# Designed miniproteins, single chains, continued (4): the designs that were tried, part 4

Each design is a single chain, and the fold is of that chain. pLDDT is the mean over its residues in the fold that is shown.

## One batch from the design tools (miniprotein)

Design m12104
Fold by ESMFold2-Fast:
Structure m12104 (fold): chain A 85 residues (1-85)
Amino acid sequence: MRMLVTVDITVEPGKEEEVARRARERLSRLPGVLSVEVALFDPPGVVSLDLVTDDGEEVARRAEEAASSLPGVTDVRVDVEPDPG
C-alpha cells in the first residue's frame, strides 16, 4: 500500500534552508522512498518533508533517525498515513 510519511523538523533559527537541503538529499536516498517534497514556512523554525513510499513504517523509522542526526535540528516528528494521491 502506498504511504505518505510526513517529517516535521524543528530547526535552530537561521538553519532552515541548510537543514531543508540536507534533509531532502539524505531522505531522497533512503531505500523505499519514491518521492520527496520540501516546504519552508514563514515565520521560520520548521522544515516539513513529504515522502511517498510503499513501506511507511520502515521509511518513517529511517527518516526520523536521519533527520535527528542533522546539524541544527532540535526536534523531529514523523507521521504515516495512506497516500491520498
Scores: mean pLDDT 78

Design m12105
Fold by ESMFold2-Fast:
Structure m12105 (fold): chain A 117 residues (1-117)
Amino acid sequence: SLEEKKKAAVEAARRGDVDRLAEILSQLPLEERIEVMKELLETLDPAGAVAVTVAGIRALFRAGVSKEEMKRFLDALAGHPAVAPAVEAAKQGIDEGLSLDEILDRMVEAAAATLPA
């Protein structure tokens, strides 16, 4: 069920198990991926929220999802204050045709300006 997947994703994130989180997200359709990410963003602290968003984008790029699907995923997360700067940086990088590593770097840099010390 979606609720079991949300629980598994939260448990993986709390352990820092980014590979398991990526596996869970990669097996889900877009709408369920969004619901799992919303649960993670509500559950984790700001630094954890940024870390799982970065991991999610890395997983989507490696899975070869479309530019349009990736932007829809990002748009759904843009309302969360902790990740909004990272989401905007990712959307801009995708539009510029940047590599995955460059997009992730910009996401981390944008988030660092707003995260508590």
Scores: mean pLDDT 80

Design m12106
Fold by ESMFold2-Fast:
Structure m12106 (fold): chain A 63 residues (1-63)
Amino acid sequence: PSVEEIEKAVYDAMKAALDAGKTLSEAIQAAVDTARRLAPELTEEVKQALVKAINKVLKERDA
């Protein structure tokens, strides 16, 4: 998958976990697990997409 597809999947997974009432730690774990499933070789681009998606969710929660 593309970096953009990974970012979206991570964002969607984290949002779904939070919407289901899971803790922030559980939501972050869901995001990490999603990235690992889509890209088992965690390149720097994948890690950046993961961090970007997590930060986007956190900013939206507290904005």
Scores: mean pLDDT 79

Design m12107
Fold by ESMFold2-Fast:
Structure m12107 (fold): chain A 65 residues (1-65)
Amino acid sequence: DAELLKKLIMHDTGLSEEEIEKYVQMIKEGASRQEIIDLLMKEHGFSREEAEGVVNGLLKLLEEE
């Protein structure tokens, strides 16, 4: 369930729906896993471990679509 997964990511990370959609779109446009991790760390101050968790959630969201 893509909606449930999106809500779980929002709850666990504090990211807005718009921020999640931005990163999902970047992945669809060919952004690498490492590129998204680097952006999450720089733009939101996530640790590497937190950013990896976010990326894993975004990739699962793409699989549920």
Scores: mean pLDDT 80

Design m12108
Fold by ESMFold2-Fast:
Structure m12108 (fold): chain A 91 residues (1-91)
Amino acid sequence: DQEKIEKIREELLSLGVPESEIEKLLKASKNNVSVLSFGVVVFESLGFSPLDIVPLLLVALSKGLTTRDEIYDFAENSTVEEIREEAAKIK
């Protein structure tokens, strides 16, 4: 759904995420914007900075996480340092 893709793009841009990183997220999600939208909500609710939300989403998508509960569990059991290192390995 193009409208949902544009809405998540605008949301991530408003959080200070560069367009290039947004395109990486959309590609990694295979345009499954539901995973991106609730993933953003989960990470924001846990107090992650906008700079950390993108690496968290990239790693979660690379692990095949698709549910809100899986993303919550992943975020609670991960350090920012580990996430940034894993995200750097994702194209």
Scores: mean pLDDT 73

Design m12109
Fold by ESMFold2-Fast:
Structure m12109 (fold): chain A 63 residues (1-63)
Amino acid sequence: SLAEELEKRARDLIAKRIKELGKEVNMPDDEIDELVELAKNNTDQKKISEFYKKIIEARKKKK
């Protein structure tokens, strides 16, 4: 469906952003790679969402 195509494209963008954000907070490369694979394969959305929310909150608080 169209929604599935849009989700796949969004996941690729999220995966790239996770890599950048993970490096910014000095996350181990192994964990960054794991999150990137999860994002691309849509395997564990909750873990990815929690990671992203933590980064956004940290950035907003730090300014």
Scores: mean pLDDT 72

Design m12110
Fold by ESMFold2-Fast:
Structure m12110 (fold): chain A 89 residues (1-89)
Amino acid sequence: PQVRLFAEDVVSDTPEITVTARAESDEPRPVLIEVYENGDKKVTPHMVIAEGTESVSELVVNKPEQTLTFRAYVDGELVDERTVKAQQV
């Protein structure tokens, strides 16, 4: 399956930030998105029905130098991975 993740680094002075990952698929299909903070799974997986483009947003506590990793799965197989940095100003 051709599924791609897109996410951007975030810099914020707020105590909580929203980190958004967008999933694109060549065909409509369920996509499971997992989120990891600093390598640990901290957030509940989301199911995205990717009919073209869908977005998943996570509200996380803003911390200095944290890393968020998004993993996309189709039928239990890892199809794409995107890592971004979130920084407190």
Scores: mean pLDDT 70

Design m12111
Fold by ESMFold2-Fast:
Structure m12111 (fold): chain A 116 residues (1-116)
Amino acid sequence: LSPLHPLAVFAIASKDETLLERLKEEVIRLLKEGNFEEARDGVYALAHAAGLLKRPDMVLELAEIVLKLRPDDPSFLLAIARGARDVGDFETAEKIVELFLERFPDSPLREEAERI
């Protein structure tokens, strides 16, 4: 299997933003079902693909969605920030890191967030 979700890979290859909306729906489903490992992979893939397609608005919307559905889990914002960083969307990655530090100041993942 590809390290990125198939919908993200196809969205990047075709530049089709509707595939990002489908991936967002899948991530929301996984978060509601409690499948957190696949949800983390999904938010990373969505942030990665959205960064390449120049959709920082989708990345910020995704951050708000994960904070509403899983307010006590810092790992999702970290995955989103890494996805944006890995495609060179440093402005969006920095905004997500700042949001992480504001919402989870005492997190053991703080040092990892500061490295982004």
Scores: mean pLDDT 80

Design m12112
Fold by ESMFold2-Fast:
Structure m12112 (fold): chain A 101 residues (1-101)
Amino acid sequence: MEIEEEARRLHQEFLARAEELAKTADLPTRRELVVKVTAFGIDLAAVTFVASLGAEEEARRALDHLRRAMDAWLAGDFATAQRHLEQMSAHLREGEARAVA
């Protein structure tokens, strides 16, 4: 799936950008980066799963919000990142409900 390839590339981008930030970060910040990279990978897997159920439009909207959440979180705008994660989750729930209804 095109969405699966996009999700994989986005995860690789987040990992690369997080690794760059980790070079000057203290240990607590490095631990938080590991947790966030892992959580983001799980969210990307959820996007890919919903797309596989045929809900490609909802999965694509969720992926766009994940990309925006990543950019906001890496810029230190955690409030904006959280809002995009909430919107991502809403689109995934909509897609899942439509696919399994």
Scores: mean pLDDT 82

Design m12113
Fold by ESMFold2-Fast:
Structure m12113 (fold): chain A 91 residues (1-91)
Amino acid sequence: KIEELKEKAREKLVKAAEEYGKRTGLEVSEEDARKAAEAAIEQGLALVDAGRAEEAIEKLEEAAREAEKLGLKSGAEAARLIKEVVELHAK
């Protein structure tokens, strides 16, 4: 189920980039959005492997709250999906 959550996180960040582009006129490519999600997932997993899972989870929760404050609902959803990937990897 981890791979399914990773793909959902990439999809949600692509939607977040589209929503941001519509709001601001700044264009973020689907490729760049997917790479950003992959980088965030990789960093989260690396923190788990370093014994810093709780820190990774806290940072992702903070990112989700910040995205919600900015009205970036899909961005908040992406952060929460990455948090679930981190939690499952930490088991």
Scores: mean pLDDT 80

Design m12114
Fold by ESMFold2-Fast:
Structure m12114 (fold): chain A 84 residues (1-84)
Amino acid sequence: SSLEEALARLRELAERVREVIRWLRETGDYERAWRELEELAREAEAVINAASEEQKRDPEFQAAVAEVQRLLREGAELIEELRK
């Protein structure tokens, strides 16, 4: 279903953000990490914006969105620390 597809995409994006954060911690390449996180943030927003109001009220959808947003914030905070 479209909800299952959106959930799968959000969970895939969360894993990709975790991979960027892992790579950033290992390499310190914050310039490349920043570009990749911005692209992932745009992809996440596209999934969220394409979701119906009913899908947006689903608890699993809300949890998946919150997880991606939490990981994107973690990555952004790490980038700011590495830029100092």
Scores: mean pLDDT 88

Design m12115
Fold by ESMFold2-Fast:
Structure m12115 (fold): chain A 64 residues (1-64)
Amino acid sequence: MSVKQKIVQAVKEGVDKNSVKYTQDLLDKVADQAVKNGEVSQDQADQLKQAGVDSTAEQIKISK
């Protein structure tokens, strides 16, 4: 599964649980693994983590 697909999954799970913290924890694991595998740089991983957290927060806000 691609890094992008893992991020989308983390956002979905966080929205389902109504928890940005849950998404953030999942994204930390996804980003760490992607950097270790050489799939993305640390800077790219940090940017992707922030985008996923922001997306989750926005979706929760719209739903509530």
Scores: mean pLDDT 79

Design m12116
Fold by ESMFold2-Fast:
Structure m12116 (fold): chain A 68 residues (1-68)
Amino acid sequence: SGAEAAQKEADDLRTAVEQNDLSDEDKKGILEIADLIEKGFTPSQIIYRNPKYADYLSLASKLILELE
């Protein structure tokens, strides 16, 4: 169930990227985060790997909220 939830979150982010007019840089950053979420990494683990991902995690949270 945890793996299914993570996969859905990753797929929702990928869909949000396709549905929104984001820059190529923002698309790349969010897609990299989606891949890490799908692999079971937590937000804190993602930020630990690359602190720059904090900005993309914030953007990803906004996109998920806009999906309703």
Scores: mean pLDDT 77

Design m12117
Fold by ESMFold2-Fast:
Structure m12117 (fold): chain A 66 residues (1-66)
Amino acid sequence: MSEEELDREVREALALITAGILRIHYKDKEIADEAAKVGLEVARTRSPQEAVDAAIETAEKLAKEK
């Protein structure tokens, strides 16, 4: 794999791990699934930190709207 592909895979994995933690914490599959989706999309083009932050922010927004 190219180094760029490997970095992207690491970012995507980190976003998925974050979403898994959010699923346990919020006990809501819909919030976790949407957070994972947003985190993965950010992970494609942004830093790992931005991907994690985007997933967390999405979960917080969805929890607040309930």
Scores: mean pLDDT 70

Design m12118
Fold by ESMFold2-Fast:
Structure m12118 (fold): chain A 61 residues (1-61)
Amino acid sequence: SLAELEARLAALRAAGADPRALLELEIDLGLIRIMEAVGMPEEKIKKMEEEVRRRIEELEA
């Protein structure tokens, strides 16, 4: 879920992850919120969420 990704991003920020990587992820999470607000197809939103989740997992490693 988007809330899960936002919480994980906040945890990465608290842990001192790279500010540039965090900014890029924040921008993409913002785009997902816009996509939801304008009623884009769930499949496209889910695909973007999966791409963001993968990048968060890479930073958590």
Scores: mean pLDDT 83

Design m12119
Fold by ESMFold2-Fast:
Structure m12119 (fold): chain A 97 residues (1-97)
Amino acid sequence: SEELEKGATLVMFLFTKRLLKENPDLPEEVKKRLEELRERYAKIAGVKSEEEAREALKKLPEYVQKVVEIMERAYNNSGPEVTAELQKEYNEILEEI
C-alpha cells in the first residue's frame, strides 16, 4: 500500500528525529549516521520539518493515521532500558550499511 509506505517513511523520519533529540549522549558517529538517515527519510517523504511531517500524516487515510499513532505511542512509552536496547540494535544495523 502506497499510503502505508508513506506513513511508515514519515514515522521513521519522526522517530529518527526524536531519537536524536532524546539521546544527546549517543556517540558522535551514531549521531551523524542518524542525521543522514533523518535527511534521507525527509527527502523521500518530501518534508523539511517535523511540522510538515505532521501535516502530511493528517492527509493520509484515517486507518494509516491510527497505525502511525500506535507506533508513536509504543516508542514514547518505552522505558530507558528498551530505548538503550533499540539504540544498540540500530547502531549495529548502521554499521552493516
Scores: mean pLDDT 72

Design m12120
Fold by ESMFold2-Fast:
Structure m12120 (fold): chain A 70 residues (1-70)
Amino acid sequence: AQAEAVALLEEALELARELPEEVRRIMEGALQAAKNGDVPAVQRALQELEEMGAPEEILELVRRAIELLR
């Protein structure tokens, strides 16, 4: 589950390659949180990304990662 969540977040970060650095930074934080099993930190990253208007494709990958970490 954790390895699958990390893989989804790595895919989301690759999709964010052309997005603003702030979005990429939040995604990098989410990836590190997932590697540590810190579900609340990944959930906070999702909220920040939603507030910034990140693409739905990225938001969906983060939501799936959170489900796998639970």
Scores: mean pLDDT 83

Design m12121
Fold by ESMFold2-Fast:
Structure m12121 (fold): chain A 99 residues (1-99)
Amino acid sequence: SELEKLSEEELKRYSAQYLVAQRLVKEGKPVSSLSPEEIKEMVLEVAKEKLKEAKELGNEEAVETWEKTLEYIEKTEPETIKKKVEEFYELLLEQRKEE
């Protein structure tokens, strides 16, 4: 629901951070237990995995989107990446309470 409210540019910048936040919630691991550098590495790994999947499927539009996502993450400070993951993590925890 929250991802559906993001603009196309925000989706390109933040999809990998959201996926990392989902993983951390599922594992019961608090974002505060990880350094900004560790979180940025996780976000880069997710984006690279998604780019590989898009290439294997021959989805040229998805390839372009994930390449732009990787460029954004690579040039962005680890602290900025962590803050965005924390925002999604808190949102996901609130959604779980509404179950």
Scores: mean pLDDT 80

Design m12122
Fold by ESMFold2-Fast:
Structure m12122 (fold): chain A 90 residues (1-90)
Amino acid sequence: ATLADRLAALQAAALADPAQLKPVTIRAEGATAAEGAEAARRKGEELAAEHADSPVTAELARLLGEAAAEGLLAVPERLGVEVEIEPAAA
């Protein structure tokens, strides 16, 4: 499934039971674009682990990490969630 398909599935699940969806924010840094993308994916997995008891929130965290890594920052805005990617301090 595409990231858009996964987002649509999460939106449907959140509308069915809003209490299952919690806000998540991903901030990731890297000296290179590749390192930043890897950091974003890892941050998404870390947040997913923190929300293991909420499958909808866990999948949202993974999706946000993947979306941030691929530069798809507009996708999280549809769920009212913030995503931030910062370059490593020089």
Scores: mean pLDDT 61

Design m12123
Fold by ESMFold2-Fast:
Structure m12123 (fold): chain A 102 residues (1-102)
Amino acid sequence: MDREIEISMARIELSVAKIASRTGSPEESEIHREIVKALEEYIKALEENDEKKAHEYRLKIAELSRRSAEISYKETKDENKRKMLADLIKLNKERIERLKKE
């Protein structure tokens, strides 16, 4: 079922965010701690079949991911990484606008 796949993917994202929350700059680790909390609430909403709450956290996670990419964009000296982060920021902005219409 699509729900089981969505929960599994969110759990993988949570594991990655937990690692990121313990590394990097203080600002980057703080935003990743916020992503961890949002993912934990998102997984709970998915497990409880609370689609309204799940949608709320999908939006919040997309906004936090955009902010994380913006912080990394400012901190990186690698031009190729900066271009990739600019694309990621754009994709997250487009995803946020789409989610707001649902």
Scores: mean pLDDT 83

Design m12124
Fold by ESMFold2-Fast:
Structure m12124 (fold): chain A 94 residues (1-94)
Amino acid sequence: SLEELIQETIKKLESLPNFDLDLVVEFLRKLGEILGPETILEAIREAAEKTDFSSPKEFALAVLKLVLDKASQVTDPEKREEIIKILKEFLEKL
């Protein structure tokens, strides 16, 4: 169910022409509380190395995909349920 929500989130993000920066930042803040701020910073670093900054959307999408991949690796049931709540709220606001 978490993996299905992540896939749905990625598909929706890919379909959008742009993202609300405030919404993306709030989403990353909430996930960062669970995954740790270092995980978010490493995702930003990896996205920066893989993209040419040709598009703000392309860079943001790369960061989000990397963070969501780390979220999918969480095994703690309570943390997984919290991530599911955060994802549902994010999807509703997109």
Scores: mean pLDDT 83

Design m12125
Fold by ESMFold2-Fast:
Formats: sequence, C-alpha cells, structure tokens
Structure m12125 (fold): chain A 75 residues (1-75)
Amino acid sequence: SPEIQKLLEEIRKILRSIPGLSDEDVEALMENIEYAVRHQNRTLLQALVDHIGDMSGDEKAVREIEKLLEEALKL
C-alpha cells in the first residue's frame, strides 16, 4: 500500500534523527517494523517500540513512532 509505505518512510526519518543510530541500525529496525506491520504482530511492534525507547531515551520520538504505527495498522 502506498499509504503504508509513506507512514514507514516517516518512521525511518524519525529513526535517522536519533543520535547513536547508524544507517545499518535504522535499516535493521525498519526491516523488523515492516515485517511486524505486514503480519499485524502487535506484540513484536510493542517490543520494537520499547527497544527504540531504551536506545534513545526519547519519549517524544517513541510516541510519534507509535502514532504512525497505529495509522499503518488501520490500513
């Protein structure tokens, strides 16, 4: 879905803005996020969001990613 892909690209932009995440880290996270979204695996998505929060300490980034993921799951 083009709409899902647009939301995933917004998530990628947020991840790239997090200090300490390499392009390789962002790519690995995005592969897992895309997998979890395609399979509607909410447990895996929650684990990924928690991991991003632990890595970054950025609650604002975490909340924006959660919002974008919920929009993707509705599509």
Scores: mean pLDDT 85

Design m12126
Fold by ESMFold2-Fast:
Structure m12126 (fold): chain A 91 residues (1-91)
Amino acid sequence: SISKKLEELSNKYSSTVKEDDKEAIKKALEEYKKILEEVLPELDEAKKYLALALIYYIKAEIAKIEGDPKAEEYKKKAEEYKKKAEELAAE
């Protein structure tokens, strides 16, 4: 299911960001982001915000690896989408 794919991608993200090889991390994160973007239009509202949070966490980590100052902007957007997803899940 799409829900299971989102959980698997979230788990892969959490594992990947703990690794030491920055180029390998960046490549893996870009693949996860692509998969999330492809499934995004088919998600319900709560899962859409969760997927958007993951996409922006991935963008923030890639930007951080590359020294892009937008890393903080992407992290803030990720946290905003995560909060929206949690609020919808609580109802």
Scores: mean pLDDT 80

Design m12127
Fold by ESMFold2-Fast:
Structure m12127 (fold): chain A 68 residues (1-68)
Amino acid sequence: MEEKKEEVRRKAEEEVRAATSLQQLNDAILRYAKELLDLGMSIDEVNAEVRRLARLGLEHLGLPPPPD
């Protein structure tokens, strides 16, 4: 179970780093967030991953992080 979550996190990070637009970044994050939820990750854990992936993707695109 945990190995599957780790695999999904790695794939999410790879796709986020490969994103070339905000649309592509958002679509990747939403897809992997759902996959992690389906694997039994808690909402709080998924929200933390979503924030991490969004920050990484925005940094890759050369954009500032979203305001709180």
Scores: mean pLDDT 78

Design m12128
Fold by ESMFold2-Fast:
Structure m12128 (fold): chain A 98 residues (1-98)
Amino acid sequence: MSDPETREALELASQAVNAALAGDFEKAKAYVEKIAALKNEEAKKLAFGYLLSMAALLAFAGKTEAAKALAEAVAEAFADDEEIKEEAEALKRLAEAR
């Protein structure tokens, strides 16, 4: 049921990461919001996992502004999912802690 939406969700997630790395945090947030608007819950879950993993890697690589922007966008877009929200908030705090 999910191949087209899963692919779209992962492409949007990749674009969100690229936008955040380019310093375009508004564009990154817009891509995350598009993922949140998808109907396929499995596709959204895979995309959020990818985004949080990339945010963690960016934080450890010293790209803390990009990491924080991605974590914040995920926390806002997936506010109804406590686990996703908690992970995103933890990554935001990790990116801010040096």
Scores: mean pLDDT 79

Design m12129
Fold by ESMFold2-Fast:
Structure m12129 (fold): chain A 110 residues (1-110)
Amino acid sequence: SAAAKQATIDQETAGALQTVEDIIELLEKHFPELQSQVDRLRALAAELRAATTPAEKIAVLGRIVEEVKEIYKKLLEEHPDMDVKLKILLGMYLISLSATLLVMEGTAAK
């Protein structure tokens, strides 16, 4: 049970890290003015990679989700004419990270 929970959280963490890398690549390509936000996401991704316990991974992913929410909100406010596909893709990444966090929290609570 404990080993199975750890394996699930590790797999979800790997998926979340890939999503964060995809977000960073998209932001660097389309929004070079967000370099400080990208640097914060890179630091959080490094912290998530270094995290070893389920509780640590959940806490760091929670901070990543909040950072991505703030980036998305800022982009909607400052770039209302943003490409609709880019807007949808960023929204889908945010939903994916939020879903991963909920799965990890639910897994840890069992």
Scores: mean pLDDT 89

Design m12130
Fold by ESMFold2-Fast:
Structure m12130 (fold): chain A 69 residues (1-69)
Amino acid sequence: MTLDLRETLVDGLPHLTGEFDGQPIEIYPRDGRWVLKVGDEEREFDTLPEAVRALFERTGATELRISPG
């Protein structure tokens, strides 16, 4: 399964947004770390690849497609 995320800039930093099963998905940097939000649940990771891995584990996705916003 492929997840589609849109990349926008917020304060000059990348912000990835999408949805899965009606829940909003957000991935963005904060204080030198990466935040993953799925619905109302928030988790922090040291790197973007770790946040993406957690998203894959949460959703069952195996592929990510990022489009410009």
Scores: mean pLDDT 84

Design m12131
Fold by ESMFold2-Fast:
Structure m12131 (fold): chain A 65 residues (1-65)
Amino acid sequence: MSQEDVIDALKAKIKGGEAQVKALEEMLEKYKDIVTAEQIDELKEGIKNVKEQIEESKSKLEKLK
């Protein structure tokens, strides 16, 4: 039960993270010409951080399966 709950939580985190990355990448593409360079860098840093969290969650999921 607890192991299954952890797997479900990791899957939800991966799915949510991937959706968040997509939304941020779409936002960056749409608004890159009207936002500041600092805002672009902040968005890129946020995307990188979420991608790292996704990969960590995928690694944990693979080890549990």
Scores: mean pLDDT 81

Design m12132
Fold by ESMFold2-Fast:
Structure m12132 (fold): chain A 99 residues (1-99)
Amino acid sequence: SKLGLLLTVVNSMMNNPPTDLTTMSNMMSGVGNMVSDVVSSHPDNSTLSTMNSNVGGMVNTVNTMSSNSNPSPVDVSSVMSDVMSMMSNVSSTSTNMMS
């Protein structure tokens, strides 16, 4: 299922978190596409729609920071922490939807 694939990818990212913004940006873009595909299969699910909006916003944040030649280390650490927290929420939501 699309949810099962999303859960597998997100759990893999959480077990092997990216150490740089470029890798994080590429991985987040992949997750964003998968979340969009899941939402397309469940258009009436407001929780998934909210998750899709939040993931899309984070993809934009990471891409913006990744394109900056001198991002603040504090901001980078904060964004990477927020991404891992979001991946945990995506994993939990996907697991609950499959239960």
Scores: mean pLDDT 78

Design m12133
Fold by ESMFold2-Fast:
Structure m12133 (fold): chain A 88 residues (1-88)
Amino acid sequence: DKEKMDRIVALLDEMEALAEAEGNIKLAIEIGTLRTLAVMMYVAGTPLEEIRERVVKGLEEIYEKYGDTLSPEARARFLAIIEEIRAI
């Protein structure tokens, strides 16, 4: 469980770095906020399945709002990370 949670956090950190590299500070803040929520849910004893569902849903909502502001390469990586988290 900790290893799976550490993987979710690492993938969210990669997304935040990607947003920062693209100059999208608002996107980086929203991903950082979702990361904080996921960590707080884990500390509160929320089941990993529920944390994964909330993170995937949050990322899908963020993608709908900001996806068109990303380069095609960044957009492809963003979608790939969502699927990597879904597979955890």
Scores: mean pLDDT 87

Design m12134
Fold by ESMFold2-Fast:
Formats: sequence, structure tokens, C-alpha cells
Structure m12134 (fold): chain A 60 residues (1-60)
Amino acid sequence: VEALEQKAKQYERGAQTAREQADQSRALGNEEMAKEAEAVAAKYQALSDQLRAEAEALRA
């Protein structure tokens, strides 16, 4: 269970970093890179949410 929570936190941090990269790319006028970073952020957030749900189910 703890391993799932650690993995979820890692993906959550990855999502944050990807959003920051998207903001930076957009500020530089690089829309293509911004869209790519947003897609990565969404993927990491979904993985984090999934792992958290699994950890909660195992504790219940």
C-alpha cells in the first residue's frame, strides 16, 4: 500500500513539473511543446489518481 502511495506522489509531482513546462513553453510562444507537456501532465495525474484509488481500496 505504501509503495502505491509513493508512486502516486511521484506521478503527482511529475504532473506539476509538466504543467510548469507547459506554462514556460506557452510564454516562449511554443504552442506545440505546451500541448505536449499538458498531455503528459494529464497522463501523470490520471496515473496518480488510479494508484490512490487502489491504495484506498486496499486499506478499506
Scores: mean pLDDT 81

Design m12135
Fold by ESMFold2-Fast:
Parts: sequence; C-alpha cells; structure tokens
Structure m12135 (fold): chain A 64 residues (1-64)
Amino acid sequence: FSEEELKELAKRIEEAARAVPGVLSAEARADGNEVVVKIRAESGEALAAAMRAASEVLKEAQEK
C-alpha cells in the first residue's frame, strides 16, 4: 500500500466501525506504513462486531 492508499483504507475502516450499533466512537488514521484504529463500544459484542467490520474492509482492499 502507498501512503495515499493507507489513508483511504483508514477512512474506510473508521466508517465501517462507526456504522456498527453500540459503537460510541471510532477513529482510524494512517501514519507512514501503519494504520492505527481506536474503537470505543458500549459492550464487548459491539466491539467484536466493529473489529469484524474493520477486518472485512482489509479483506476487500486486498482483493483489488
């Protein structure tokens, strides 16, 4: 991934996590070769669902 691709990926992860019911906040950012994701959820189930949503975005990005 290029730096621009990582920034786009971080944005997609953030949006996917925020769409999960029970997620209170989600933030994702790219810094060089790293993507950092911070999620705050009202329950462990909501957190797990948000993590799954982020994983699906990563899988879709690799299919291109």
Scores: mean pLDDT 76

Design m12136
Fold by ESMFold2-Fast:
Structure m12136 (fold): chain A 65 residues (1-65)
Amino acid sequence: SPAEKAAEHAKEGTQRGNGISPAALGAYEGGASKQQVRDAGLFGAIGGGMGNPELAAELAKKGAS
């Protein structure tokens, strides 16, 4: 699903020091709408910016849903 792919990419991207783009890419690959792709990227980046891969994954799921 878009949410699951966004979460997976957000978690991995956070562990590697990446920002918004991994979560957005995951949502896009899962078939999310343009707004869901943007929201997944933003929410994932918030969690990622805090250095928490688990939080980044959870927030990306919320954004993509």
Scores: mean pLDDT 68

Design m12137
Fold by ESMFold2-Fast:
Structure m12137 (fold): chain A 84 residues (1-84)
Amino acid sequence: SEAERAVEHALKAMEAELAGDEEAAEEHFEKAREAFSRLPTEAERLEVHLRLVEAAAPLAETEEERAEVDARIAELRARLEAAR
C-alpha cells in the first residue's frame, strides 16, 4: 500500500541520514514524499504520521522532548478517531 511505502521509505531515509549517507537519505525521502502525496484519505495520512512519530520517539533525548512526542502521539490518535 502507499501508506506502507511512505513509512518504509521515510524510515530508510532516517536510517541513511543517521549513517551519513546523504544521497540514500535524499532518494528515500523523495520516495516517501511521493507515496504520502498519493494517500487518498485523511485517516491514512494521520496513520502514516502517527507511525513515523512513534518510530522517531526513541530519538528524544530529554524529558521535555519525550513529553512533546507523547503529546503529538495523543493528538494524532485523537484526530485519527475523529476522521473515522
Scores: mean pLDDT 80

Design m12138
Fold by ESMFold2-Fast:
Structure m12138 (fold): chain A 68 residues (1-68)
Amino acid sequence: TPVFTPEQMLEVVKRLLEAAKKSAKTDPENAKLLADQVITVADLGIKRYPELKEEFEKIKKEAEKIKS
């Protein structure tokens, strides 16, 4: 299984969130799928890296807005 540092996981989820935001304008269905992935990864980050909990929670909230 790929091993991420806390910083690498945060970077990956930020990039995935940006992809979801970009897709929201052209492919809303794909944007919602990407947002689901962002929420899943952010939840994992919150559980594994409590020192970055606030950062992951902010990303999760932005992804939840894309699904709304």
Scores: mean pLDDT 82

